# Ledger of designs, part 7: designed miniproteins, single chains, continued (2)

Each design is a single chain, and the fold is of that chain. pLDDT is the mean over its residues in the fold that is shown.

## One batch from the design tools (miniprotein)

Design m4223
Fold by ESMFold2-Fast:
Structure m4223 (fold): chain A 76 residues (1-76)
Amino acid sequence: SVLETLKKLVEEAIKTGKPVEVDRTPGPEQRRVKVTPLNDRVLAIEVEGRLSPAEVQALKELVEKYPDIALDVRTV
């Protein structure tokens, strides 16, 4: 699921302090997602193409789960 994929990327980026990237987002969208930790409180998330409603919902759920972390989301 989109939420599971984004959650895993966000958790790994937080855990390692290093950029994490998926070559393809699983699902009909087939998008690349890259998560880059800018510091302990800010993650940059780059999504290929426009955000789908499912991706927007997943990001809202991640913000609720990690309220102390700011997500800087950019479409490329």
Scores: mean pLDDT 71

Design m4224
Fold by ESMFold2-Fast:
Structure m4224 (fold): chain A 57 residues (1-57)
Amino acid sequence: MKYTAEVTVNVGGKRTLGFHFAQFMSKEEAEKALEGFKARAAALGAEATGAIKAVEE
C-alpha cells in the first residue's frame, strides 16, 4: 500500500492548483510532506489544504 497527499492551493479565495505529491510507502511520510508544503504556502500568503489518501492499484 502506498500513500499520497492530495493538495489544493487557494489564493485570494480562488482555487488555483490541485496536485498529488509523490507516492510514499508510509502514511507518516505523506503527512510530513503535506505539513511542510502547507507551511511554505502560508509563508507565501497562500492557503494550502490537503488530505492523505491510500493509493490502490
Scores: mean pLDDT 68

Design m4225
Fold by ESMFold2-Fast:
Structure m4225 (fold): chain A 64 residues (1-64)
Amino acid sequence: SELEELERELQRELARLVEEARRIYALIEAYKDKDKAFVQRLLEELRRMEEEFRRRVEELRRLR
């Protein structure tokens, strides 16, 4: 069904966001004492990803 396909796609997107956030956290740790401006940009990206994750979770919740 279309709902099952959409649910699977949302679950894949959530998993992708989690994996990407882990990579960003690793970059923040690597650069925290080397490039403050870069770290600040990464923190802003994490904030936007948290908002995206929240939206995706709400979409998934509405399908169940």
Scores: mean pLDDT 83

Design m4226
Fold by ESMFold2-Fast:
Structure m4226 (fold): chain A 97 residues (1-97)
Amino acid sequence: SAYTDEGRKLFEEGDYEKAAELAEKAIEEDPKNVEAWVLLAMAYLKLGDFEKAVEALKKAYELDPEYMGVYVVGVEGYQKGNKEAREIADKVLEARE
């Protein structure tokens, strides 16, 4: 999705609010776009919205339990004090075995 590609660029530039907005637009076009859900979770973690980040991460895990992007975001969420994000990351790692 063009929205996912532009959203990742804005995230890398530090514009987390716009990255989240574009991730939401990518999800509106394709609700099964795992990369868009992972981008949304990453953006919300940077914005400090841990509840929304975990909900996006859960959705990404439900769509593709083996996607390593979900593991990376879950570990970052845990480092910021969100234990539930780590539990999702651990489930992704187990699903790959």
Scores: mean pLDDT 81

Design m4227
Fold by ESMFold2-Fast:
Structure m4227 (fold): chain A 99 residues (1-99)
Amino acid sequence: SVEEYLERLRAIVDRGLAALRATTDDAEARAIAHATGQELLAVIAEAEAEGVPRSDLIKIIEEVIAYLEEAAATLDPARRAHVDELIDQLRHLKTRLEA
């Protein structure tokens, strides 16, 4: 269900943010954000493969973007930059699905 995918995606975000906050190394922060992004994209691809309608995939992506934007507001500028890059990747995917 859409709700089950959203729960999984929010858990991935929460785990990634915890790891991001725990590091003081920018290269490690970038690697954490990249790994988190890949895990999010994998779950979205799984949802698409399982037949979740395109309109629902778009809604899932919008909810994840909103959750990441809320989290980014609580981060220092250096860590926020990595989350903003991840948000841009998700916005790009959403645009491709809307086309």
Scores: mean pLDDT 87

Design m4228
Fold by ESMFold2-Fast:
Structure m4228 (fold): chain A 64 residues (1-64)
Amino acid sequence: KTAEEYTKEGLEAANEGDLEKAIEYFEKALELDPTNERARHLLEGTRANAAGDIEAAAAHFRAA
């Protein structure tokens, strides 16, 4: 599997409302490609959303 495949699976999990699974997939994407800025912003945005920080989540998703 590639970092892009894990990023896609994370986005699908997030769309289904499974934020825990989405975080796991984005972490796996960054394990394969630590320089992937999109995956990093998606991970940080999803974590912020899970913590209830909607403004921080929106900023990270906009940067992804």
Scores: mean pLDDT 80

Design m4229
Fold by ESMFold2-Fast:
Order: sequence, then structure tokens, then C-alpha cells
Structure m4229 (fold): chain A 70 residues (1-70)
Amino acid sequence: SREELLSLIGEILNIIGDIIELEKELEKLKKELEENPSEEIEKKIKEIEEEIKKLEEELKELLEKLKTLK
């Protein structure tokens, strides 16, 4: 249905927004790491990369659902 489609699109857009925000934070942290090497910054980078991977996996599942809707 159209309502299911619109709801799914809304969820997809929200996840894309979250990924974009995390990618921006990741870019800032990588730049800080280049200027001031730190194990704490490296740990934060890994944590954000893992969070992005989880969101990308969720996005993939939602996109697969989108393909099954009419």
C-alpha cells in the first residue's frame, strides 16, 4: 500500500540522515587523528565505523523490503 511505502521511505531517509551525521563526525575525528595521534580518537573512530556498518546493514534490509512493495 501507499501508506506502507511512505512509512518505509521515511525510515530509509532517517537512517540515511543518521549515516550522514556519523560520516561527518568520522571525518572530523580522522582529521584530528592526523593532526594529534591518540588511542582514544582511534577507539572513537572504530566505534563510529561499527555504528555506520550496523546502519548500512539496516538500510540494506529496508531497501530489500522496498523492492517487494507495490
Scores: mean pLDDT 85

Design m4230
Fold by ESMFold2-Fast:
Structure m4230 (fold): chain A 69 residues (1-69)
Amino acid sequence: AEQAALDAAGARGDAAMKRVLETIEKIKNNEEVDPKLAEALLTSYRAQLEINPDEELEKMIKLLEEKLK
């Protein structure tokens, strides 16, 4: 039974998604974000775009690239 792992994965997923959304919101508002976190998100989104092309992911990648420039 992987219930503990499933519960932990769910909790981590929710926390990670909230953190990602908060970071994206800061970037959209031209607020300062942690460059290391922004770079990690950029890398993650680029990997996701390679697997599943998505217009929203492309927009997020562009916002992150502009912020890190």
Scores: mean pLDDT 68

Design m4231
Fold by ESMFold2-Fast:
Formats: structure tokens, sequence, C-alpha cells
Structure m4231 (fold): chain A 60 residues (1-60)
């Protein structure tokens, strides 16, 4: 189970990754790479890896 706070954080992180992609002129990112980057950033922010993975699975 993932808290609403973690889901909001995952959504924010996802938007930041999309913005980074747009700045680099990348048309799209693979789902696998997107999941990896979101999980990595959430873990860096103090979220456990298992909860970060569950949050990404919920928002996708």
Amino acid sequence: EVSDEVLELARKVGLEIVEEEEKKGILSISEEEFRKRVVERLVALGVSESVARAAVDTIL
C-alpha cells in the first residue's frame, strides 16, 4: 500500500523527468527507463525502493 503523499511525490518526480526529457529534445522515454529514473529519484528523496516501485506502478 502506498500513501497519497508518496503518490503525489511520484507524480511530481515524473513531471520533472518529462521536463528534463523536453529540455534535451528527446521525443519519448521508454517505460522501463522512466520507471527506473522515478524509482531512483524517490529513493534519493528517502522513499524505500519497494514503496517507490509500488508508487510508479500505481501512477502508470
Scores: mean pLDDT 78

Design m4232
Fold by ESMFold2-Fast:
Structure m4232 (fold): chain A 92 residues (1-92)
Amino acid sequence: SSKIELSEEERRELKEAVRELTREVAETKNPATLSALGILLALAVNAEDREVLRAAAEAAIENKDEETLRLVLIAAKKMGDEELAKEVEEAL
């Protein structure tokens, strides 16, 4: 996969956006918001940003959002983050 380099500021903004979208998906169940979250998680995978994926996982677990957990699981597996993938599978 193509690697993307993000600045520390861009990583913080991505993490915050992922947290906010994860909350919005849990509240609204809006497919467009879920799709937008999927795009940001794909960006995190390409940037090799495990912190962003963990933030999404933690928010999805707190909100009991299985749809977001499934997206995070796919992203964690693509990134090769076996520990996060296992934690997400156990939460499903």
Scores: mean pLDDT 83

Design m4233
Fold by ESMFold2-Fast:
Structure m4233 (fold): chain A 92 residues (1-92)
Amino acid sequence: SLLRKAAILYTAGSILMAGAEFEEKTNPEVAKRDYRAAGELFEEAGRLYEEAGDYAAAAEAYKKAAEAYRKAGDEEKAEEAEKKAEELAAKA
């Protein structure tokens, strides 16, 4: 099931993002790495939600990817993910 795979990836991204927030003050390099990994997981979840036709869930996943990429310092990926989220939200 695409929806099940997407939900698992979204959950994994959420866990990684929470871990990165915890590490941010003491281990900023570890936090940035985990934020980037969370962004990638949210992005893959968004792709799977989009493929399944769940545009609302896909938009939320890409929005979370943008937040994670911005925290990682990757503004280009954050902007691409935010744009994708806006496009998908318009289809929902």
Scores: mean pLDDT 90

Design m4234
Fold by ESMFold2-Fast:
Structure m4234 (fold): chain A 65 residues (1-65)
Amino acid sequence: SAAAEKEKEEAKLVFLKYASKAQELADEETLEKFNREAGKLVKEHVGDLEKLKKELEELLKKLAP
């Protein structure tokens, strides 16, 4: 329980960091695409923050080069 909550919170903080960056750089259409795909990545990599960070960086680069 506590470990699962910690993993969720850590993944959420990583997501919020990249979501803030996307919001500054992207229009609403691109931001919507980023948030949708990023949400999937958070669920897939909740236990692996380094991989989540890498995947979110690649997603942001792909959508807002």
Scores: mean pLDDT 80

Design m4235
Fold by ESMFold2-Fast:
Structure m4235 (fold): chain A 60 residues (1-60)
Amino acid sequence: SEKEREFEIELLEGALALARAVFDWGDRQTPDDTELNEKWRKFLEEKEKEIQAEIERLRS
């Protein structure tokens, strides 16, 4: 239904915002762990792209 699509979009947008907030928090806690932070950054960038693509698909 339309309401289900709207809710799913809102949930995905919320998940994207939360993921960004968690990454920023984590980066502040472990600024000297360059290898770990680089892996987290790449993983998050890949997941952000996947979530963004799904949001666009649902809006179509």
Scores: mean pLDDT 77

Design m4236
Fold by ESMFold2-Fast:
Structure m4236 (fold): chain A 62 residues (1-62)
Amino acid sequence: GAALEEAKEKALKLAEQLAEKLKSYLPNAEVKIEKVGEDKFKVTVTEGDKKYVLEVDAKLFL
């Protein structure tokens, strides 16, 4: 429904904002955003041999 679609847009926007902020703190890191599962976005930050993962669930905006 429309509410879930809006929640997904908000989740993607938050994931993009987090990725941008993380890239500003870790300019040599690789940052990617992936859709995982039904309504979840995964932000992966890779810096050398280290990998950090953050998840943003659209349910947070419902």
Scores: mean pLDDT 79

Design m4237
Fold by ESMFold2-Fast:
Structure m4237 (fold): chain A 93 residues (1-93)
Amino acid sequence: AEALLREAERLLREAREALKRGDVRRALRLVAEAIGLLERAAAAGADPAEIRRLLEEALELAKEALKKAETLEEILEAIGNILRVIGLLFDLE
């Protein structure tokens, strides 16, 4: 569980750097991978507070990527990531 949280945090950090460089596609893929790791961490009984914190970071990055998206594929991937995070945050209630 903790190893999944650390890897998710690392991927979100890399996604943030990709967005700073204007690499929206890379950022969205990294965010999607981090969300998948957070789903697995939640299923493995990881700390809900840590999962929530990282999901909120993923949501902010996906929203930023949506604002910078130039293609329909990027827009759809960003919306998909946003909806996935909202669903997971709801499940943590």
Scores: mean pLDDT 87

Design m4238
Fold by ESMFold2-Fast:
Structure m4238 (fold): chain A 116 residues (1-116)
Amino acid sequence: SVEEVVRELVDFVLENVNKPGFHEYKGYLVVSGLGVILLGGLNWLSEKTGLPIERIERALLPIEIKLMLEKGIPEEVIRERYLNAGFSEEEIEEAIKLAKENSLEELVELAIKELE
């Protein structure tokens, strides 16, 4: 199900983001490594669910931002990253707001509802 696949991806990211491999280039791997893992997971989610990657990416954006904020990545770095990735300023600010106002579990539930 969409729920099982989203939860598996989030659990995988949480398990791996604290492993030694993410320390080799601290700023690059924490910011880009999370994005690369999620991008790989987005392709897998798209294949498993039949949903467009762009729809999945937008639904998971608050979760990705939450994980970055919890790792101490500055909001300015997060904004620059997603602007360069083609997100609008409005989409980024709404996702940052959701990430700050909701727990990780609440954001996962919101993403599942958006994708179902």
Scores: mean pLDDT 71

Design m4239
Fold by ESMFold2-Fast:
Structure m4239 (fold): chain A 59 residues (1-59)
Amino acid sequence: DLETKAGGLISRLEMVGAIEKAEEFRAKVNKSKTDTELEKLIKEMEEAYKKAEQEARKR
């Protein structure tokens, strides 16, 4: 389920300290009405998570 995958990515963003990004994506996911929009958001969230994870490793 795309919505479940998006929720999981938002949770992972929160775990690595990207709280602001997680809040932004949560709002966008709640506004999305189509699978195509969700897929695009998931791709953006995956990119954001990779960057946030790199920053988290620096401490």
Scores: mean pLDDT 78

Design m4240
Fold by ESMFold2-Fast:
Order: C-alpha cells, then structure tokens, then sequence
Structure m4240 (fold): chain A 58 residues (1-58)
C-alpha cells in the first residue's frame, strides 16, 4: 500500500544521508510485507524511532 511504499522511500533517503548502503537496505525492506515490519527494519538499521516513522503516515 501507499504507507509501505512511502516508508521505504523515506528509509532510502535517510540511509543516503547517514552513508548507509542503500542497496542492502532496499533488499531487506523488500522482505517487509507491512508498514510495521518495514518500520522495525528501519529502526534496527538506521537507529530511527519506528513509532515516529509510522506517525508520519497517519
């Protein structure tokens, strides 16, 4: 859905800002089937609060 796609896009942009491997993150995010799963991966890989990420898509 739109929330999952937007969350993945935001994560890729944030990874680029932090100098994290964007392709590695993309592959991991492609395994996520829900926004909650994607937010958890982003939290673990980027150190960003998953709750704050999900709140952006209210």
Amino acid sequence: GLKLTSLKTLAMLLAKEKGIDVEELREELNKAKTPEQAAKIIEERLGVDAEKLLALFK
Scores: mean pLDDT 76

Design m4241
Fold by ESMFold2-Fast:
Structure m4241 (fold): chain A 85 residues (1-85)
Amino acid sequence: SEKEKQLELVKKAKERLDELLEQMRKELEKNPSLTPLIIKGLEVTIKELQELLEQAKSKGWSEVAKILQEQIKRLQEEIEKFRES
């Protein structure tokens, strides 16, 4: 079903998020001038995830919504850390 497909996709995205963020941190260690660009990219991703969260909530896909909400919160926390570097 569409719900199960979306659930699988958000779970995989969550699992890969750690690797992506680690890669971004390594890139910023080499070139700190990229920090504003990385932050803007993450802000765009948050907006896209917020739209998906709205859709999941409207459809009653509570498990998908929960995972998206956790990803949004984590990305917001990581942006804070990137600003402190």
Scores: mean pLDDT 83

Design m4242
Fold by ESMFold2-Fast:
Formats: C-alpha cells, structure tokens, sequence
Structure m4242 (fold): chain A 97 residues (1-97)
C-alpha cells in the first residue's frame, strides 16, 4: 500500500506540473486513500485537501472537489462538514445529466 501510495503521489505531482489538474486530483485522491489504508491519516488528509484544490482549479463546481473535501473532513473527525460537502457533491452530480 505505502509503496503504491508514493508512486501515485509522484505521478500526481507530474500531472500537476503539466497543468492536468483533473488527472492530478484523481492521482492525489487515490494516493490519499492508500496512505489512509497504510495508517498515515495525516498524509491522507493533506492529499485529499490537495486533490480538492486541484479539482476546483479544473472546475469551480467540481463534484469530485466537494467529495475530496468531504473525505478530508471525515478523516479529521468533522462529520458535520463531511456530510455537508458529500451532499453538495451528490447534488452537483444529479444536475450533470
């Protein structure tokens, strides 16, 4: 898990440098999940916050951006903020038909 998490984080940095913010966000979010599974919750939070930042650079109303924020707040133990952003992501996905 940790080796794969580091690989995905490195690829995320590469795509961020190229200006591919959506792909970079996807890679950082995937790395964040693997760091969390490996027990590195602090690193996971930072990567989900970074993913959200990049998703919002790509699309200011990104459902993925709100989903990444929800995950970061969930890992911080802020369940009210996590629910708020998760519901915002769901709402935006329903409008994107």
Amino acid sequence: LLEKAKELEAKGKEYEAKGDYEKAGDLYAQAGMLYYMAGDTEKAIALFEKAAELYFKYDPNSPKGYAALAMAYLLKGDFEEAKKYAEKAEELLKKKS
Scores: mean pLDDT 85

Design m4244
Fold by ESMFold2-Fast:
Structure m4244 (fold): chain A 68 residues (1-68)
Amino acid sequence: SKEELLEAFKRLVEGVARGLVARGASEEQIRAVVDRIVDWYAREENWSPEEVEEARRLAAEVVERVLA
């Protein structure tokens, strides 16, 4: 389902962001990697512009929590 896909997506973004923080990556580097993940999912899943916008919003929220 879309909900299951978005939950898996959020979990992946969190894991990647936390791993990058642990290696001393900057906020800019973390955001760049996360943006690439969103772009890859958008292409593979053929997401609409609205779905891409929602995914970017969710990814930004996850990154904000990891960096807090």
Scores: mean pLDDT 85

Design m4245
Fold by ESMFold2-Fast:
Structure m4245 (fold): chain A 57 residues (1-57)
Amino acid sequence: AAQAAARARMREIAEKYGFKPDFLPAVFTADGQPADQATLDRAVEAFERIAKEEAEK
C-alpha cells in the first residue's frame, strides 16, 4: 500500500516536470527499494528534487 502510494506520487511528479515514465524505474533502482513510510516519503522528496533538476537541463 505505502509503496504503491509513493510510486503514484512519483509518477505525478514526473508528469508535472515533463519526465518520461521510463525514468521512474531507473531512479528507484539506483536508490534501492524503500520499506518504511518515512523512507518512502524521503524517496518521493528526492525524486521531486531530481525531477526539478532534470527539467532545468
Scores: mean pLDDT 63

Design m4246
Fold by ESMFold2-Fast:
Structure m4246 (fold): chain A 57 residues (1-57)
Amino acid sequence: SEELIEAHNEALRMLREGKSLEEIREELLKRFPEEVVNFVLKELEADPNAPEARFAP
């Protein structure tokens, strides 16, 4: 749970800084298990307020 919260907050911070989901994934994989990273990225992809998601056709 702590790792999930930390990874999620870090991902949101990077997303707000203008990083792509791919860049966020690569950065998170350096510090967190792949399972945690995949979970966090699913949540970000499902978020209609995510900058990347707004421009997905």
Scores: mean pLDDT 72

Design m4247
Fold by ESMFold2-Fast:
Structure m4247 (fold): chain A 66 residues (1-66)
Amino acid sequence: GPELEEALEELGRVELELGIITPEEWEEIREKVLRNTSPEDVEATAEALRAGARALREMHRRVENR
């Protein structure tokens, strides 16, 4: 659903900006997560994806701004 897609886009944007992943690799991961996430796991998966994006941004901020 939209919540899972938004969380994936947020994580993907961060990983692509940081050069951790290629656009092609990200598209494969995005498709796999959307296909394999059960309806009951959507909320927990979206929360984990958003937490991962925040952690990566915080880590990058500490490296770039010090």
Scores: mean pLDDT 79

Design m4248
Fold by ESMFold2-Fast:
Structure m4248 (fold): chain A 73 residues (1-73)
Amino acid sequence: MEKAKELLDKGIEALARGEYQKAVDYFEEAIKLLEGVKSPLLAEAYRNLASAYQMLGDTEKAKEYKKKAEEIR
């Protein structure tokens, strides 16, 4: 849990810096650690991953991960 939160925070920082691919990498690692648990942290990771893909211009992946985040809530 603590490692996943650390990765999520690093991803959010990368996203804020415009490092969108680095943000994707951090969020994907956080999601791997959170797989199998229905957690607000997992929903937040999916939502932020969707934002990172949107900034990269990958609208299809952005839409996919946004829906995954909504399913957890």
Scores: mean pLDDT 82

Design m4249
Fold by ESMFold2-Fast:
Order: structure tokens, then sequence, then C-alpha cells
Structure m4249 (fold): chain A 60 residues (1-60)
């Protein structure tokens, strides 16, 4: 897996969700994690960790 590409994808998705909705919910996190699973062939657990890392970087 290209973890850097997955992280960049997640960061862009988090930024878009925040721009459109003003907040990031658990449903948004789950949806982005599922997108990462489909695109990068990673587990749900790994995808969720990447989304949370991306959210921390965007919200910092």
Amino acid sequence: MDREAALRYAEERVRRVLAENGLLTGEHIDQIARELMERFGISYEEAREIVLEAARRVLA
C-alpha cells in the first residue's frame, strides 16, 4: 500500500467534508475509511487509523 497517497486522499476528503458540513462526524469517518479500503486495498482498521491521522493534521 502507498500509505502517503492514502493519507493525502484522506486529508483532502476531510477538508471537503469540513468545508461542506462544518464538522466531521463518525459517519463521515466511516465513509472515508470505506473509500480508502476500496481504493488502496487496506483493512478497515488501517483505513480508520489513516482517516483519524488525516483529521488530526487538518484540524491542528
Scores: mean pLDDT 83

Design m4250
Fold by ESMFold2-Fast:
Structure m4250 (fold): chain A 72 residues (1-72)
Amino acid sequence: SQEDIIRAGQLVKKGAEAYKQGDKEKAEELFKEAVELAPNNAALYYYISIKLGELGDKEKAEEYRKKAKELE
């Protein structure tokens, strides 16, 4: 639903914050929770990819980008 997509976006923001604070495990949990709410939303996967890229995690950024492309 639209509500789930909005909530997923909020979880991505929390995940990026956790990552910045050095808690990469918590960040990964939050990103996984976000995609569970909207598993077929390509824009969500791109959003996570961009945030991970900004944070310097190129490998995980590419994983999320690839999944986004598979959906579209």
Scores: mean pLDDT 85

Design m4251
Fold by ESMFold2-Fast:
Structure m4251 (fold): chain A 77 residues (1-77)
Amino acid sequence: ELDAVVARYRAKVDELVKEGKITPEEAELIRQALDALAAGDVNTAEKYIRKVIDTGNEEAKKLAEEAYREVLPLLPR
């Protein structure tokens, strides 16, 4: 279920911020990517994922890439 997968990744973002593994700014970029994916806007999601990769934070990058990989197959073709 798309909503359940997106909610799970939103929870993981919140956890990483609480643990100090990603910044609030990095978390916001991932949340914007998740919001775009939930809306079916793949182009906008890819834009925000590239911004996450550009931060250089490996934890943020891994989470964003995993979310993209798991959510993309759930979108209608």
Scores: mean pLDDT 83

Design m4252
Fold by ESMFold2-Fast:
Parts: C-alpha cells; structure tokens; sequence
Structure m4252 (fold): chain A 86 residues (1-86)
C-alpha cells in the first residue's frame, strides 16, 4: 500500500497516491509507516493545491516520525512551502 502510494505520487497520479496512502494509514495505525503514509498524503494534497490539507498531514507526519530526524526535516520543509502558498 505505501510503496504503491509512493509510485502513484511519482507518476503524478495524486488521486491514487491518496487512496494507497489512506489504505496504509488504516493498515499500520500508530507506526512509522502511518507517519510515512501521512507524509505522502501531504505531498499529494500539496500538488493538488490543497495546502490546508497538506499542512495538516505534514504536522501529523512530524508527530509520528519524531525519532526520524531526516523525515521530520523533510516534513517541516514541505509544511513551510505549503504555508507560503496560503
């Protein structure tokens, strides 16, 4: 589910990316996989110009990924980009 979501995102199929990321969240609640899936959700919503939704999912990803310094930095940078679009 997460790998399929990432592949869909890279193929610019943001609707599919959201669908697969949501499936990964449901399957892996409370894990780092949920955090990574929420990062993918945020990125897909950003590309759809849904900046408020992107910010929400980046914040949730940061909370879940707090022990993963590189992914926290990525999510924080992506959140700042989305905030500049508002």
Amino acid sequence: ALDEGIAAYLNKDYEKAIEYAEKAIEEYKGTKIEGAAKLVLGMAYFEQKKYEEAIKYYEEAIELLKDDESNVKLAEEKKKEAEKKL
Scores: mean pLDDT 84

Design m4253
Fold by ESMFold2-Fast:
Structure m4253 (fold): chain A 58 residues (1-58)
Amino acid sequence: SEEDERVRYLARLAAENAIEAGVPKEEALKRVEEGFKEAGFSDEQIELALKVVKEVLD
C-alpha cells in the first residue's frame, strides 16, 4: 500500500542516517521504534519499519 511504501522509505532513511552517524544497530532499532510510535504509526507499521532497518543494517 501507499502507507507501507512511505513506512519503508522513512525506515530506510533512518537506517542510512544511523550508518552515517555511526549509531550501533541496537540503538538505531530502538530509536526507530520509539520515533515511529511517537509519530502515531500502528504496531504493524512499526514492525515493518524495524524489519527494513534490520535488512539495511545487516
Scores: mean pLDDT 85

Design m4254
Fold by ESMFold2-Fast:
Structure m4254 (fold): chain A 61 residues (1-61)
Amino acid sequence: MSKEVARIIGLILEAVGYDLQGDREKALEATEEAISLAEKYKDKYPELLEFVRRVKERIEA
């Protein structure tokens, strides 16, 4: 797995962890950072960007 994909997945796991703890602010910060990185690499990993966007929608709901 590339370093970029590993970092994005790490941020998603961090966001889910914060959401489960009730820290919505930090969960959203982690999802925004993950989206920013996924957008930077969207030409290589467009499916990853879609996945991160779905995680954000779930946390916001």
Scores: mean pLDDT 80

Design m4256
Fold by ESMFold2-Fast:
Structure m4256 (fold): chain A 63 residues (1-63)
Amino acid sequence: DGDEYRKKALEAAEKGDVEKALEYLRKYAYSINPLITGFDVEAFKYGLSLGLSPLEALKIILG
């Protein structure tokens, strides 16, 4: 479910695994609203482009 994907995304980000964090973020966002999944993914990538760690970028999106 969505909560499981959110948890796995955070765990991957804590390990610095950007690819897995992004994969689980997509699954989490899709479980909430499939029509707007792209916004969360784009925000995560933007955070990384500003020099944020994967965990910092993900926490801004997930809260």
Scores: mean pLDDT 78

Design m4257
Fold by ESMFold2-Fast:
Structure m4257 (fold): chain A 75 residues (1-75)
Amino acid sequence: LKEASELFNKGRELYKKGNYEDAAKLYDQALEIFEKEKAPKELLSVVYRNLADAYKKLGNTKKAKEYEEKAKKLE
């Protein structure tokens, strides 16, 4: 989980800089590791919400809604 957390944090730094595309890529990489390691629902929900925010900024409303819905199902 530590590696996935580091990827997620790097993604958040890119998001703050306005690099939403690369932020989404790092969030996806973190999500893949979190899912393989059976991370708690709380961590998965946070990653899904950050992916939804990144896709909203990219204008991809369909993916944004899909990730927002996935986050809500875990909460």
Scores: mean pLDDT 83

Design m4258
Fold by ESMFold2-Fast:
Structure m4258 (fold): chain A 55 residues (1-55)
Amino acid sequence: MSEEERERLIENALALLEELASTESPEHVQVVRDWVLEELKEKDPELAEELLKRL
């Protein structure tokens, strides 16, 4: 995966969580955040760590 593709995935994940935070309950946002982080940890732990730093 290129650096540009990684940055795009982080941007998309952050945008999704920001949108959910504006429309959904904090509990729902937490579930989605945790799910995204676990999926990323399995496929790309470095990308998951970078996302966590920006949360």
Scores: mean pLDDT 78

Design m4259
Fold by ESMFold2-Fast:
Structure m4259 (fold): chain A 68 residues (1-68)
Amino acid sequence: NAFQQELDEAIEAMKLAVEVLKELSKERDFTGIALGRVLGRAFAEAQGKSKEEVLKIARETLDELEKE
């Protein structure tokens, strides 16, 4: 079942995204809209990328939000 496979992949991507956010939270604070934006980006990028690559993208996302 293609749907179940995609759902399982999405669950694993979400687990990776949460781990990335916990690591990033040790470096600096982010709340509210910034937390939501970083989580969403990390989840989207977690499909097919390593934890280190996703963490780099999460840092870049937070930097872009702070620039505004």
Scores: mean pLDDT 80

Design m4260
Fold by ESMFold2-Fast:
Structure m4260 (fold): chain A 68 residues (1-68)
Amino acid sequence: SERDRLIEEIERVGDEIIALLTDPETAEHLQAERDAVVAWARAGRLSLERARAVLEQYRAQLAALRAA
């Protein structure tokens, strides 16, 4: 389903961001935020529109980290 594909992509991009973070506190904070978003999406508490927005935000963050 589209929801499952979005969840998989959010997890994948989130993992890539976390792997690039050097500060453990920042990594832990982002991991907790990602885990909450994934849990809300799986529970049907996050709309597909919001899930797409989160994925877009994460992709932008990953691109910025790679450019740094």
Scores: mean pLDDT 84

